# Ledger of designs, part 10: designed miniproteins, single chains, continued (2)

Each design is a single chain, and the fold is of that chain. pLDDT is the mean over its residues in the fold that is shown.

## One batch from the design tools (miniprotein)

Design m4314
Fold by ESMFold2-Fast:
Structure m4314 (fold): chain A 107 residues (1-107)
Amino acid sequence: KEKVKEIINKFKEEADRILAEMEAGKLTPEEAIDRFIELLNKASEEILKIVTDPKAKEEIKSLRDFAIDQLEKIKNNPNLTKEEALERLRQLVDDIVKKLNEIIEKS
């Protein structure tokens, strides 16, 4: 559990950095989303190597797939402002972190 919580915390820190760079104009929304997909895949792979409970593994995979789908929808929405994209990404990051912690506490 402790190692998984460390991975989740690192994910949150790196996600917040991507959001800060996007807000500062250093990353486009598309570049930020591509980095989020890469970060999410890396974090989920590291967690899945540690977690042994089959139910928790399936819940983590489902959460990853859901989050990637949401990220692709944000990326492909031409009507989103930078501010609206940032708000949706912040909410998605918070939801991912919360759900990952809930899955780990139950396993």
Scores: mean pLDDT 85

Design m4315
Fold by ESMFold2-Fast:
Structure m4315 (fold): chain A 83 residues (1-83)
Amino acid sequence: AAPSEEQLNKVKEALLALSEDPENEEAKKYLCQTYKADEELLNKARNELLERIRLGNEGKAAEEAVQKLEAVYNKIVEECNQL
């Protein structure tokens, strides 16, 4: 796939929104659609966002932010596999 920077940014924003509000139905729906349609796009956005968090935070703050984002990603994978 050849995702645009705009698409990547939308996925990153949705991941951050869901990490701040785990009941954000709009973000969850968008991320589930992305996961089912283009798992590689979701993974690329996740990896780039994790790198940004690590570079923008230090010590415990970076670790906490990473764990929060990983929890969101795992929830999306689990919930979207409703088949």
Scores: mean pLDDT 77

Design m4316
Fold by ESMFold2-Fast:
Structure m4316 (fold): chain A 90 residues (1-90)
Amino acid sequence: MGVAEVRVVKATPNSVEVEITAEEDGTFTVYALNAETGEVVGKSKVTVPAGGTARATIENLGPPGRYAVVATRSDTADGDVTGGALVEVK
């Protein structure tokens, strides 16, 4: 099974850019969740080449605060969570 690493590249007052690194090629859905409430505030789909990286940007996060960013594989019906990161938005 391929694993994916999620790294925060940039955070703005209302957006986050993440870099996804994957061992196997695939399509991932990246979710941003409010870390306090667990509410999904945004999502983006990205295709990552085998042994490569891709970037995804999630906009319109809402108020400043802490957000969790998690990646799931979109190419399977079951959508396993493969990686995540925490980010603080000003």
Scores: mean pLDDT 72

Design m4317
Fold by ESMFold2-Fast:
Structure m4317 (fold): chain A 87 residues (1-87)
Amino acid sequence: PQLSVDEVLELLIQQAELLLERLEEAKKETNPEKRQSTIEQVEAEVAGLERELALLRRDHPDADAALVERAEQLIREVKERLEELKK
């Protein structure tokens, strides 16, 4: 309730960008247990972001379309990179 819809979307975007950075670091991780731990944490966090975005879209259908599209694009990129790392 302290944040505007646009501010919430900007935070979701920032969180998704941080998840992409964590996955780039995971690609360089030589310890398989640490790499797997990061993958599992990013999976949980992106699922949370996806859920929050869905709820925001439901409750605020007039939300900024460009910010929503950017958040959806970044969440998709996180999920795609996660699947690449699991192969």
Scores: mean pLDDT 86

Design m4318
Fold by ESMFold2-Fast:
Structure m4318 (fold): chain A 81 residues (1-81)
Amino acid sequence: GTPEEVRRLVDRVIAMLPEDPDLATAFGLIVATEALKSGDPEVLRAAAEAFRRASEQAEKLGYPDTAEVFRGAAERLEAAA
């Protein structure tokens, strides 16, 4: 995984939110887990920033539970970087 690949995958997660927030949450967690496993600080930072954006978008769309999951993922990724 590269920083660009992670950002692309999170952009797909964000695109899923209006149609299927549950699927978006599940896919997002898979992406976050793979980013964490990489141990690459550049991948971890890119993922953290992308998931903060995903959390904000979920909140704006009225999916607070998904927003909290993505915020937690971002915080964990940032701490690991």
Scores: mean pLDDT 86

Design m4319
Fold by ESMFold2-Fast:
Structure m4319 (fold): chain A 60 residues (1-60)
Amino acid sequence: SAARERAERLLAEGRGGGAVLAAGRDGDKQSAMEAARRVSELFGVPEEAARAGAEAGLKL
């Protein structure tokens, strides 16, 4: 629950999500997915939430 709350706040504030989205915009899907894993590990964000952010970035 604490991890989910943190994930929602980080993604909404663009901190973890913003970093993952930026990696996606670079057009390097592997870098975006690795960034998602690192954000998940560092901030305790569920991997699925971090991966969703990376996929959104790749779409942009």
Scores: mean pLDDT 59

Design m4320
Fold by ESMFold2-Fast:
Structure m4320 (fold): chain A 98 residues (1-98)
Amino acid sequence: SLLQRFLTLAEAAMVYIQLAVDYYEQGDFEQAELALGIAEAYYKQLKRLARELGESPALREIVERIEKAIEKVKAKDVKGAYDEIAQTVDLLRQLVAA
């Protein structure tokens, strides 16, 4: 379903955000930027898919949290990035349970 595709893309975006943070902490800035670029590509696909699904408040919040996580990584705010990812995971679990 389109919803399953949304969930898969959201999970992929979060995995690459976590990977970018890991590379930044290891000092591998080139790999961190590459991982962040992949996360941004998934984020753009996620935004388009949210529109196709009618942009419910829950889907919009998930997209906004992923955007904030990406911005936190760019700001080198590791804790902030993980906090946004944790909130996104909680929202995705609520969406699946509905």
Scores: mean pLDDT 84

Design m4321
Fold by ESMFold2-Fast:
Structure m4321 (fold): chain A 88 residues (1-88)
Amino acid sequence: MSQAEQAIADAEAAEENAEELVREAVSLGYSPEEIIELVKKQAEGAKELAEKLEEAGKITKEQAEKIKEAVDRAAKALIEAAEKLKKE
C-alpha cells in the first residue's frame, strides 16, 4: 500500500467509525470540545502534509486532492459525532 493509499484508507475508516471513535475518546476522559479541537488540528496537519508531498513530487495532484477530500469527510463525521454527544 502506498503512503497516499494508506492515508485515504485511514481517513475512510475514521469517517465510517466516527461515532465509535468519539465515544471511545470520551470514555478515556476527553471532552467533546477537546475532541473537536484535536480533530480540526489533525485534519489541517494531514492536508498540509498532502500538499507538501505533492510539492515534493512524492504523490500526484489527484492523490493529494483525494487525501484532502477523505480527511475533510472524516473530520466532518468526527466533529458531528462529538457535537451530538455534547448535546446529550
Scores: mean pLDDT 83

Design m4322
Fold by ESMFold2-Fast:
Structure m4322 (fold): chain A 61 residues (1-61)
Amino acid sequence: KFLEELKKAFEKGDAESAIRLATYLALQGKFDEAREYAKKAYEKHPLGKAVLNVIDYLEKK
């Protein structure tokens, strides 16, 4: 399944997969899980901060 492939790519060090995971989880309403992946993405890639902002926006909505 799509999520399992993204999780495996992230475990292998793909920061883009962390961004995709965080975005997908946020769209599913899993904001806490989305934030954890966005924080991990932010450690490796600046776009993780943008994803955190999107998660905050979606949760407040």
Scores: mean pLDDT 74

Design m4323
Fold by ESMFold2-Fast:
Structure m4323 (fold): chain A 100 residues (1-100)
Amino acid sequence: EPLKEEEIIKKTKEQLKELIDAEAKETKDYEKAKKALEALEKLSNEKLLEILNDLLRLQHELYELALAGTPDEELRRRARELRDRIFKAILEGKPISEFE
């Protein structure tokens, strides 16, 4: 059954918060994470969905690279680059694609 819009927005915010938390644990840059979380709460639903669509596309690309046998070090590097783009998109309220 299709999800209600409110549920999609909630899950989108949860996914982005999880990604921000994962970045903070890896980098120990909790100030960057705090700023991103504050910016995320100020984003419109439209901007959240734009970021989600870009995120899903880029996550699928990483998944395909993993299935192709790409080394873990290269996958971690690409995942870091994706996280940096996501943080910038959240902080500036723009699609991730604008930072490619």
Scores: mean pLDDT 74

Design m4324
Fold by ESMFold2-Fast:
Structure m4324 (fold): chain A 87 residues (1-87)
Amino acid sequence: GIRPGARVRLLVDGVELEGEIVSVEEGSTLTRVTIRLPDREVVFVSPSHGVGTRIVDGQTLQGGTLLTLDENGNVVDRQGALLTAPA
């Protein structure tokens, strides 16, 4: 599942990135996932409570939005993304 320490893949604009989940913050409406890539950290946001989750071939697939943040933590870019995690 989507949990700290899980190895994940993130598909953004046809490019697949591999990383590890650093933290998961589940809110009432949105869940915020911090992912460590080899060169940077990124934030992935998706609906909470499994909304939009699919299980395919024993993997968890979650659609959401990848956020790019500036040095002050402000969102400067948003891209649609698909997160693939272990079941």
Scores: mean pLDDT 79

Design m4325
Fold by ESMFold2-Fast:
Structure m4325 (fold): chain A 66 residues (1-66)
Amino acid sequence: VDSSELSIARTMGRGWALQNGLSPETGALMGEVYYLRQRGYSNAEIGKILGISPSTVSRLLRLYES
C-alpha cells in the first residue's frame, strides 16, 4: 500500500468530515477506508490493514456513501 496515497486519502477524509460536522479522526479513517475499497480490498482486508473490525469498516463506508 502506498504511504503517499494513504496520506492524501486521510487529508481528503478529514476535510470531508469537517464539512459534514464529523471529527477529523473519523474523516481520516473514512478516507483511508474508501481509498482501499476503491483499490479492490474487501472490508475484512481493510480491517486487517487499518487494525479495525470489518463491522467498523462497513459502518464507515455507509456513513461516507450517505
Scores: mean pLDDT 77

Design m4326
Fold by ESMFold2-Fast:
Structure m4326 (fold): chain A 96 residues (1-96)
Amino acid sequence: DIEELVKKLEKAIEEGDSKAALEALEKLLELVRKIRKEKKLEELSEEDLRKIEEAAKKALEYGLKNGDEKLRKAAIELQTEIGIIKLELAVRKVTK
């Protein structure tokens, strides 16, 4: 699911398809939020986190260039969720 959505998002951005990019981005955000809410962070590998973070960054840059406020907002929200997950994973490793 994650790898497919990342590929769809990246392809939509490369093709300039703002609607497809927003749809893929919103689905990624929903999936990430669900995993975080269910505390199943182990379902997200370090590779998945890197791929989502890079795709969200590309979506943000695309949204800024094209004045797409919805895409920009969704990309920022996805970056925020990934940042929080990375912090939660780091805290678990440091707790003695």
Scores: mean pLDDT 80

Design m4327
Fold by ESMFold2-Fast:
Structure m4327 (fold): chain A 77 residues (1-77)
Amino acid sequence: KAEEYAKKAEEFAEAADYLIKKGGDEEDIKKIAETHSLFINLADGAALEYEEEAKKLYEEVKPIIEKALKEIKEEKE
């Protein structure tokens, strides 16, 4: 479970870095950064009381993250 949170946090960090380099939307970047922080804390066994909120935030940022990760893969062509 903690390993899954850590893996998701890595995806959030990768997506956020990509958006920052591209000059993406600041609000999207902020939401991803907030979600990343929550998942890092969950991976460390902290902030477990926020687990449901972290899942809700993940669903909200998931389309943004998936788009960014897809663009990162296309950039490697």
Scores: mean pLDDT 75

Design m4328
Fold by ESMFold2-Fast:
Structure m4328 (fold): chain A 57 residues (1-57)
Amino acid sequence: SVEELIEKMEEAREDEDRFNELLSAGFQEVLAIKKEDEEKGTKLEDEIIRVESRMNE
């Protein structure tokens, strides 16, 4: 699930390659969710973006 991917991304904050792999997988899953539930997909996308922003700081 996207929630599991977000948890793994937070664990992988010190491993840039692993983080980027999980980030890509997360965006692909969010795109699929948005097709069925745009509101849920948008919320999960926002959470992924927040995790990405924290890593890039």
Scores: mean pLDDT 77

Design m4329
Fold by ESMFold2-Fast:
Structure m4329 (fold): chain A 90 residues (1-90)
Amino acid sequence: SELKEKMEEMAEKSAKDMLEAGVSQEVVDKFKENSLGAAERYEKGQGESIQETVEGMLKIAEESEKYLPELQEKSRERKEREEQLLKELL
């Protein structure tokens, strides 16, 4: 279950980063569901090969990358708001 633990840790870290970037809870929940589902299938030994497990991890990374534009957009909006506030205070 070492790989499962690493997958779960990676999913939790990614979920935290997504929430901090302002991604919606619904999007984060879907990402976690997909990530933890892959980890659970590996743990249950449902005939998954090491190759299939690695492919699952790569798919999770690809799914994470699909949210990257949303993460970047929300981070940019936050920075713009902070810069505007600083300009108003100075």
Scores: mean pLDDT 64

Design m4330
Fold by ESMFold2-Fast:
Structure m4330 (fold): chain A 81 residues (1-81)
Amino acid sequence: SAVEEAEKEIDELAKRALEAAEEGLRLLEEGDILKGIGYKLRAIGDLFHASLLLKRYPEAKPSKEGEEARKKAEELLGAKL
């Protein structure tokens, strides 16, 4: 169903956002400011996309793993999205 497809996409977006946020932080700590900012912006974009899907499909229930990834990504970005 469309809801099940949205759940899968929300999980994938959350996991990609976490990976991008972690890489962005690593690059910033290494002094690669431009690349680090680029990865943080990618993470923000993926989190916004996941947020829009959750608003469109309020019945969608992300996995526990996906929800944990989203929360960790938000913490690393210093913002809730």
Scores: mean pLDDT 86

Design m4331
Fold by ESMFold2-Fast:
Structure m4331 (fold): chain A 82 residues (1-82)
Amino acid sequence: SAESLLERARKVAEEALEEMERLLAQGDFEGAEFVVEEALGLIDIIRGIGKVTKELTEEDLEKLDEIEEELKRKYEELKAAA
């Protein structure tokens, strides 16, 4: 379902932010970058599934874009603070 796909994307972003914060606190900038790239890749896979199955509406796809933008924004904030 759309809600299931959106929930998966939110969990991917949440787990990535926790791992990135941990890695940045340890000075592992390369590891943190890898984690954000992997998370964005997984969100793109979710987007593709939702488009192919037609489970995601245009409004749902906009919600995925918001999740992706928030992940990128928080990553830049955490990176700047490290």
Scores: mean pLDDT 85

Design m4332
Fold by ESMFold2-Fast:
Structure m4332 (fold): chain A 71 residues (1-71)
Amino acid sequence: YSNKEAYEVIKSVDVDEVLEILRESGQYKSVAIVEKIKERGEKVDLREIAKETGVSVSEVQQTIEFLKSLS
């Protein structure tokens, strides 16, 4: 996903519901990724998100793919 595509995926889901599911399942790295994308909005850069959350860009991409599966 591109930076814009990632943000469009975030907008296409109920982010607050997804965040609760991830927190309840203990997926706190995914929570951090989703919260950072939401916070940055249209200015999101997936490489910066990966650096800030301490994960690989591939893990960020996998989180976005998971969110898209919920759309």
Scores: mean pLDDT 80

Design m4333
Fold by ESMFold2-Fast:
Structure m4333 (fold): chain A 81 residues (1-81)
Amino acid sequence: SEKEKQMAGILYSNLESKKDKELAEEIAKLLVEEGNDEQIAKFLELIRNHPKTKLTKEELIEIAKEVFPDKKEELEELGKK
């Protein structure tokens, strides 16, 4: 969807590695399909307030786990790709 593409673009622009595009797309899909407004807002706030200008793959996954504590196993599998 267009919302997923926009979210993926935001996440990808905040990642250190251009190779992590697929991870950005999968997390964007999770946020748009499974996230409520509060979870999405918290996720974006954690990204904006992060001390680094660019995140590693592991740091993005940890932020996602904080917002989706019930999906930790799914998020860990995304990190292996």
Scores: mean pLDDT 80

Design m4334
Fold by ESMFold2-Fast:
Structure m4334 (fold): chain A 97 residues (1-97)
Amino acid sequence: AREEIERAAELAEKAAEMLEQAKNGSPFDRDVVAALAIIQLSVAKNSLKRLGTPLAEEAARLIDEGLDRVSKAVDAGNYEEAAQAFRELAERLRELA
């Protein structure tokens, strides 16, 4: 569980960094970065759910909450909020691990 949670945290942190790097790019480029990160974290969430431990279930719930916030920010065109949501998700996952 801990190793899977740390990997999910790393994915979320890298997503935030990539969105910040794409700051001067097109909205399409930023949407692609966000979409790929959402897919990767959804895969991580499903893997954690399959572990069936309380710690893994809590991590999966944090990912669900984080991805909901990211999706709403992206839909609003607020990529700075999306990057912050990914960064806060990474921090919460690391605190749990």
Scores: mean pLDDT 85

Design m4335
Fold by ESMFold2-Fast:
Structure m4335 (fold): chain A 98 residues (1-98)
Amino acid sequence: SILELAKLVIETLKQLKEQGITIDDLKAEFEAQKAELSETARNLAEIILKLLEIAEENGLDAEKAAKKIEEWYKEEKDAALRETFERLLEQLEAALKK
């Protein structure tokens, strides 16, 4: 579910902060590697960065972040980014069933 994704993203962001890694550091790394990445990998990285930004902007509140992720997904006009997000949710749900 989107709530489970929000919880995972928040835990990931907490771990990154404990290691001194910022979202801007991840964006810089993405830009440095962008030319070497496949389109699928670029789209996935863009989705992950957006999810981390939403979590940070919403004070690491899972329910609030989940609502904002749902709002972002409904407003997203790029079909490739929407499909990447849908695949990420499917993969997460499959992993959580184990």
Scores: mean pLDDT 80

Design m4336
Fold by ESMFold2-Fast:
Structure m4336 (fold): chain A 67 residues (1-67)
Amino acid sequence: SARERALQLVVRYRKNGEEALKDLPPEVREAVKRFVEAADRYSRGEATPEELQRAFDELVEAVEKAE
């Protein structure tokens, strides 16, 4: 599913950085980075649960549109 692929991309990006994203469409690369940034801000108490959910929904949408 697009959600499983989105999570797999996040895990790969956190482990391997920019190299994990180099062969992906720009929209997907941007969405992965935005989600990770939102997750990091959320873990520091600097983002709302709604912002985190929005970033994830945008990532799933980008993955669906790229396939």
Scores: mean pLDDT 85

Design m4337
Fold by ESMFold2-Fast:
Structure m4337 (fold): chain A 97 residues (1-97)
Amino acid sequence: SEDFEMDVVTALTLIGLAIGRDAALRQGHQETARVLSEAADEIAKAAETGNREVLIETLKKSRQRLEELAQQSTDPAAREILTWAANLLKEAIERLE
């Protein structure tokens, strides 16, 4: 049950990041798309460890990075996508804690 919940939260998070990446690409925000792809790869690798604490720490690190990049972004659309993705990771963390 707990392992299944971790798998479901991970799968939904990765789907959400893929949606954000595709939105960024359609709008010409290639760097934003790259950042979301890198976050997805790191989260997927953390989930493969089967360790909930490792997954939570990776989600927290990725969220902090996305929030930082959103603050640095001069483009409102890129900021919106990064902020949305950071909130997606926040919800994943809350579901796992």
Scores: mean pLDDT 89

Design m4338
Fold by ESMFold2-Fast:
Structure m4338 (fold): chain A 101 residues (1-101)
Amino acid sequence: SVLDQLKADAHADVDITREQIARLKKKVEDLKANTTDPDVLAKLDKILAEADALDAEVARLRAQIDAETDPRRVVLLGASVTVIYMRVLIMEKEVDKLKAE
């Protein structure tokens, strides 16, 4: 059905976004292991906390997609996942800037 296909597409976006969050978290952990600067560590801890919050939100969106019966709402939930994905990409650039300090 159209609904099943839209859910499959949204699930793929969830999986890609969660993989990207996992990569961001690893990048933060690797940088934390290689720095003793308390200001950098504090910024990395904030990024890690936001990454954890975004991962929880993506998991919540996945559950909403699974329960949804309106194809239009599945599309809107998938768009919300894409917004989180874009935020994660911005956060990765913030980590790159901290690594260059």
Scores: mean pLDDT 91

Design m4339
Fold by ESMFold2-Fast:
Structure m4339 (fold): chain A 68 residues (1-68)
Amino acid sequence: SAEERRRALLEELRRAIEAKDYEAAQRYLTLLVAQDLISHEEAQAIGRRIHAKDYAGALALVDELLAR
């Protein structure tokens, strides 16, 4: 289902951010938007926090999406 795919990709994104693998994180954000699993606005918010090296803030946004 779309819900299962969304959860799996968000969990992979979370792992990539924790591992500081930002190329992988960017690929997962791109896939989430391309497959209409998150909004462009949500992906940009996460990307901005990663760019700012606010990893805790980036993880908090991913965790909010996982809770929905």
Scores: mean pLDDT 87

Design m4340
Fold by ESMFold2-Fast:
Structure m4340 (fold): chain A 71 residues (1-71)
Amino acid sequence: MEELMEEIAAAPEADRMGRLAQLAAEALGWPPEEQARLLEIAEKYGLGEEFRRMLAMARRGAALGATPPRA
């Protein structure tokens, strides 16, 4: 998992956001401890804020059955 986050951190900015969003969506089905571990790893690579945002958006979508607003 840390290896995957390292690859995302090394990716171009445009690809990085897409990969983080994909990972966040996949992580929603995981135990809270695994989600917390991913967030800690993201923080190590300076992606903690971005990953928290992606997780929050994915959780809102799942809870309310709504897509994120266009931004």
Scores: mean pLDDT 73

Design m4341
Fold by ESMFold2-Fast:
Structure m4341 (fold): chain A 72 residues (1-72)
Amino acid sequence: MRAEVLGRAAALAADQATPEEADRIAKNTVKYLSKLSKEEIQKAVDAAREVAETSPLARRVHDALEELLKKQ
């Protein structure tokens, strides 16, 4: 699966979830993406950002992915 596809899918799933499930989605997505390159993580961040602009719950996923990118 492409990192951008996973980032976007996670953000969209979080938008339809409860805050607790959105945080769980963010954590699981970070765990998977942490195994990928910095360039691939950036693509996931960019894809999640588009959804996060209109969804506070999707922003939780985007913020978690940005934190992962900063730590790489």
Scores: mean pLDDT 83

Design m4342
Fold by ESMFold2-Fast:
Structure m4342 (fold): chain A 89 residues (1-89)
Amino acid sequence: DLRERLLAAYERLLAGEHVSADLPIEEAERILREDPELAGELAARLAIAVVRRAKEEGSLTEEEVERILALLRELGVGEARLAELRAVA
């Protein structure tokens, strides 16, 4: 199941493990479009992990944070998750 592979890959990525480069991105995009709640949750989890890393590396800009927040809001992510991203940014 591609959904299961996507969730497993994101969980491994969030844990700091290597993720396979052969993940079928096109099929993943289709599933995320068909399941907006799953898309929002995966996007929020990934965005939080990426923002934390970027902040530690000093590569994160306020403009990038605002763009990520806007995208997550469009995907239906709740304000609590958006606040969590702001807290790590």
Scores: mean pLDDT 66

Design m4343
Fold by ESMFold2-Fast:
Structure m4343 (fold): chain A 74 residues (1-74)
Amino acid sequence: MTVQQNIDAARAAGSDDSRIVNGVLARIADQLGVSVQTVMNTMSDDQFRDMLRQLGLSDAQVDYLMGVVRRMRA
């Protein structure tokens, strides 16, 4: 399944936002060759948004995930 299909399936199954975001963060961390903690601590909101778009996510999915990331950082 694609990252998009995995997100949609997880949301339909009632998975919480943090679990969905952690799956996406793990994919980004692997792609960049860094840890998930490094991604969360060093990547700006604009850099996250750009990376999510590179994963082929829709504008609605990007906005949803960015909302969760902002809450996790607060």
Scores: mean pLDDT 73

Design m4344
Fold by ESMFold2-Fast:
Structure m4344 (fold): chain A 108 residues (1-108)
Amino acid sequence: SLAELVERLREIAERAEKAKTEEEMEELEKEYLEEVGKVDPRVAALLRGELLLIKGEPASKVAEALREAGASPATVERVKRSSREERAELLAARLEPFYRALLEATAA
């Protein structure tokens, strides 16, 4: 259930506000991706791509996450040669339906 996912993600977010170390944050990021992956593994791959982008990881790692999310080979190759801004825009566009669905699930 998407509503159950929203509650799980809220619990993770509350724990993240109290996290004091990078190790605690990395464990919470892993838990966040695992919970999303139970609902939609492709969306979990997109979110992993967004985390990799935020951490300053190379375009090749973001491209691999997009491949796992089901992006076409042409899109994956384009991402390897893209700017950080172009990668951010692509990830945001592909994650928009998921963020919208989470927002709507809280309005039930």
Scores: mean pLDDT 84

Design m4345
Fold by ESMFold2-Fast:
Structure m4345 (fold): chain A 82 residues (1-82)
Amino acid sequence: SGMLEKLDLLNRILEILELPEKYLSPESKELLANHTREELVKLLIEIIRELKREGKLTEEQLKALAKWFKSLGLEEAAKVAG
């Protein structure tokens, strides 16, 4: 169902934001090739909002994501997660 697909997409976007391109899987490289960084951040925010609304992320996971997004300078994503 859509939840596993959303979690996989979330993980791929997080990898793209954290890792140099040379360390990305072929699937993550394809995602990066077809989207700008700004589009991927917007998609990330949308996925987190959906997962949060559906109760699929714990408070601990949301706090960890918010802290990590702040470390990357992603203030809007941090606000949505926290």
Scores: mean pLDDT 80

Design m4346
Fold by ESMFold2-Fast:
Structure m4346 (fold): chain A 117 residues (1-117)
Amino acid sequence: SEFQALTPEQQRALARSTVYGLLLLMGLDINDPRVQKVIDRAVELLLTYLENTTSDYPFEVLIVAALRVALEEEGLSLKPLDNWLKANYKYFNPPFESYEEFKKAVDEVAEKIRSLL
């Protein structure tokens, strides 16, 4: 994918900006220290996954899975993320035919991330 062709520094920067944007779209307070910790942790988890696993999943699946695990670790609600994903899964590249297919891919990556902790 385009993301996997980036340098590690570019991957970190893109992942960080993507997580920040998603948290804003979910209506979370970016000035909350817990939200800032989620951004840092999601980026760390994504890079850990990529360093330990060969993946054919699109970037959108990987970043959402890492964000989900980071939110779970901080005890923040997953409901805003799940609601946003149900509304927007069709805009991902490559597009998923159903939310259920997208969710299955995210759940698989999230389980792999948890297994590496």
Scores: mean pLDDT 81

Design m4347
Fold by ESMFold2-Fast:
Structure m4347 (fold): chain A 68 residues (1-68)
Amino acid sequence: MEELKEEIQKELQPILEKASEEQREEIILLVIEILELGEEKAEKALEILKETEDPEELIEKLKELLKE
């Protein structure tokens, strides 16, 4: 889990740099909620982060993951 958190943080950095202040806050909150759901959801979030470069698209995909 700790290594997963570190990889997620690394993949988040370039996306957060492109994001607005409001988008950064929403992305961070969504990631925290997903991490609380466990390692399986965290691994899926990491794959989404690796495939997604647009902040709005990321927010949409992370919200979809939370509904599963």
Scores: mean pLDDT 81

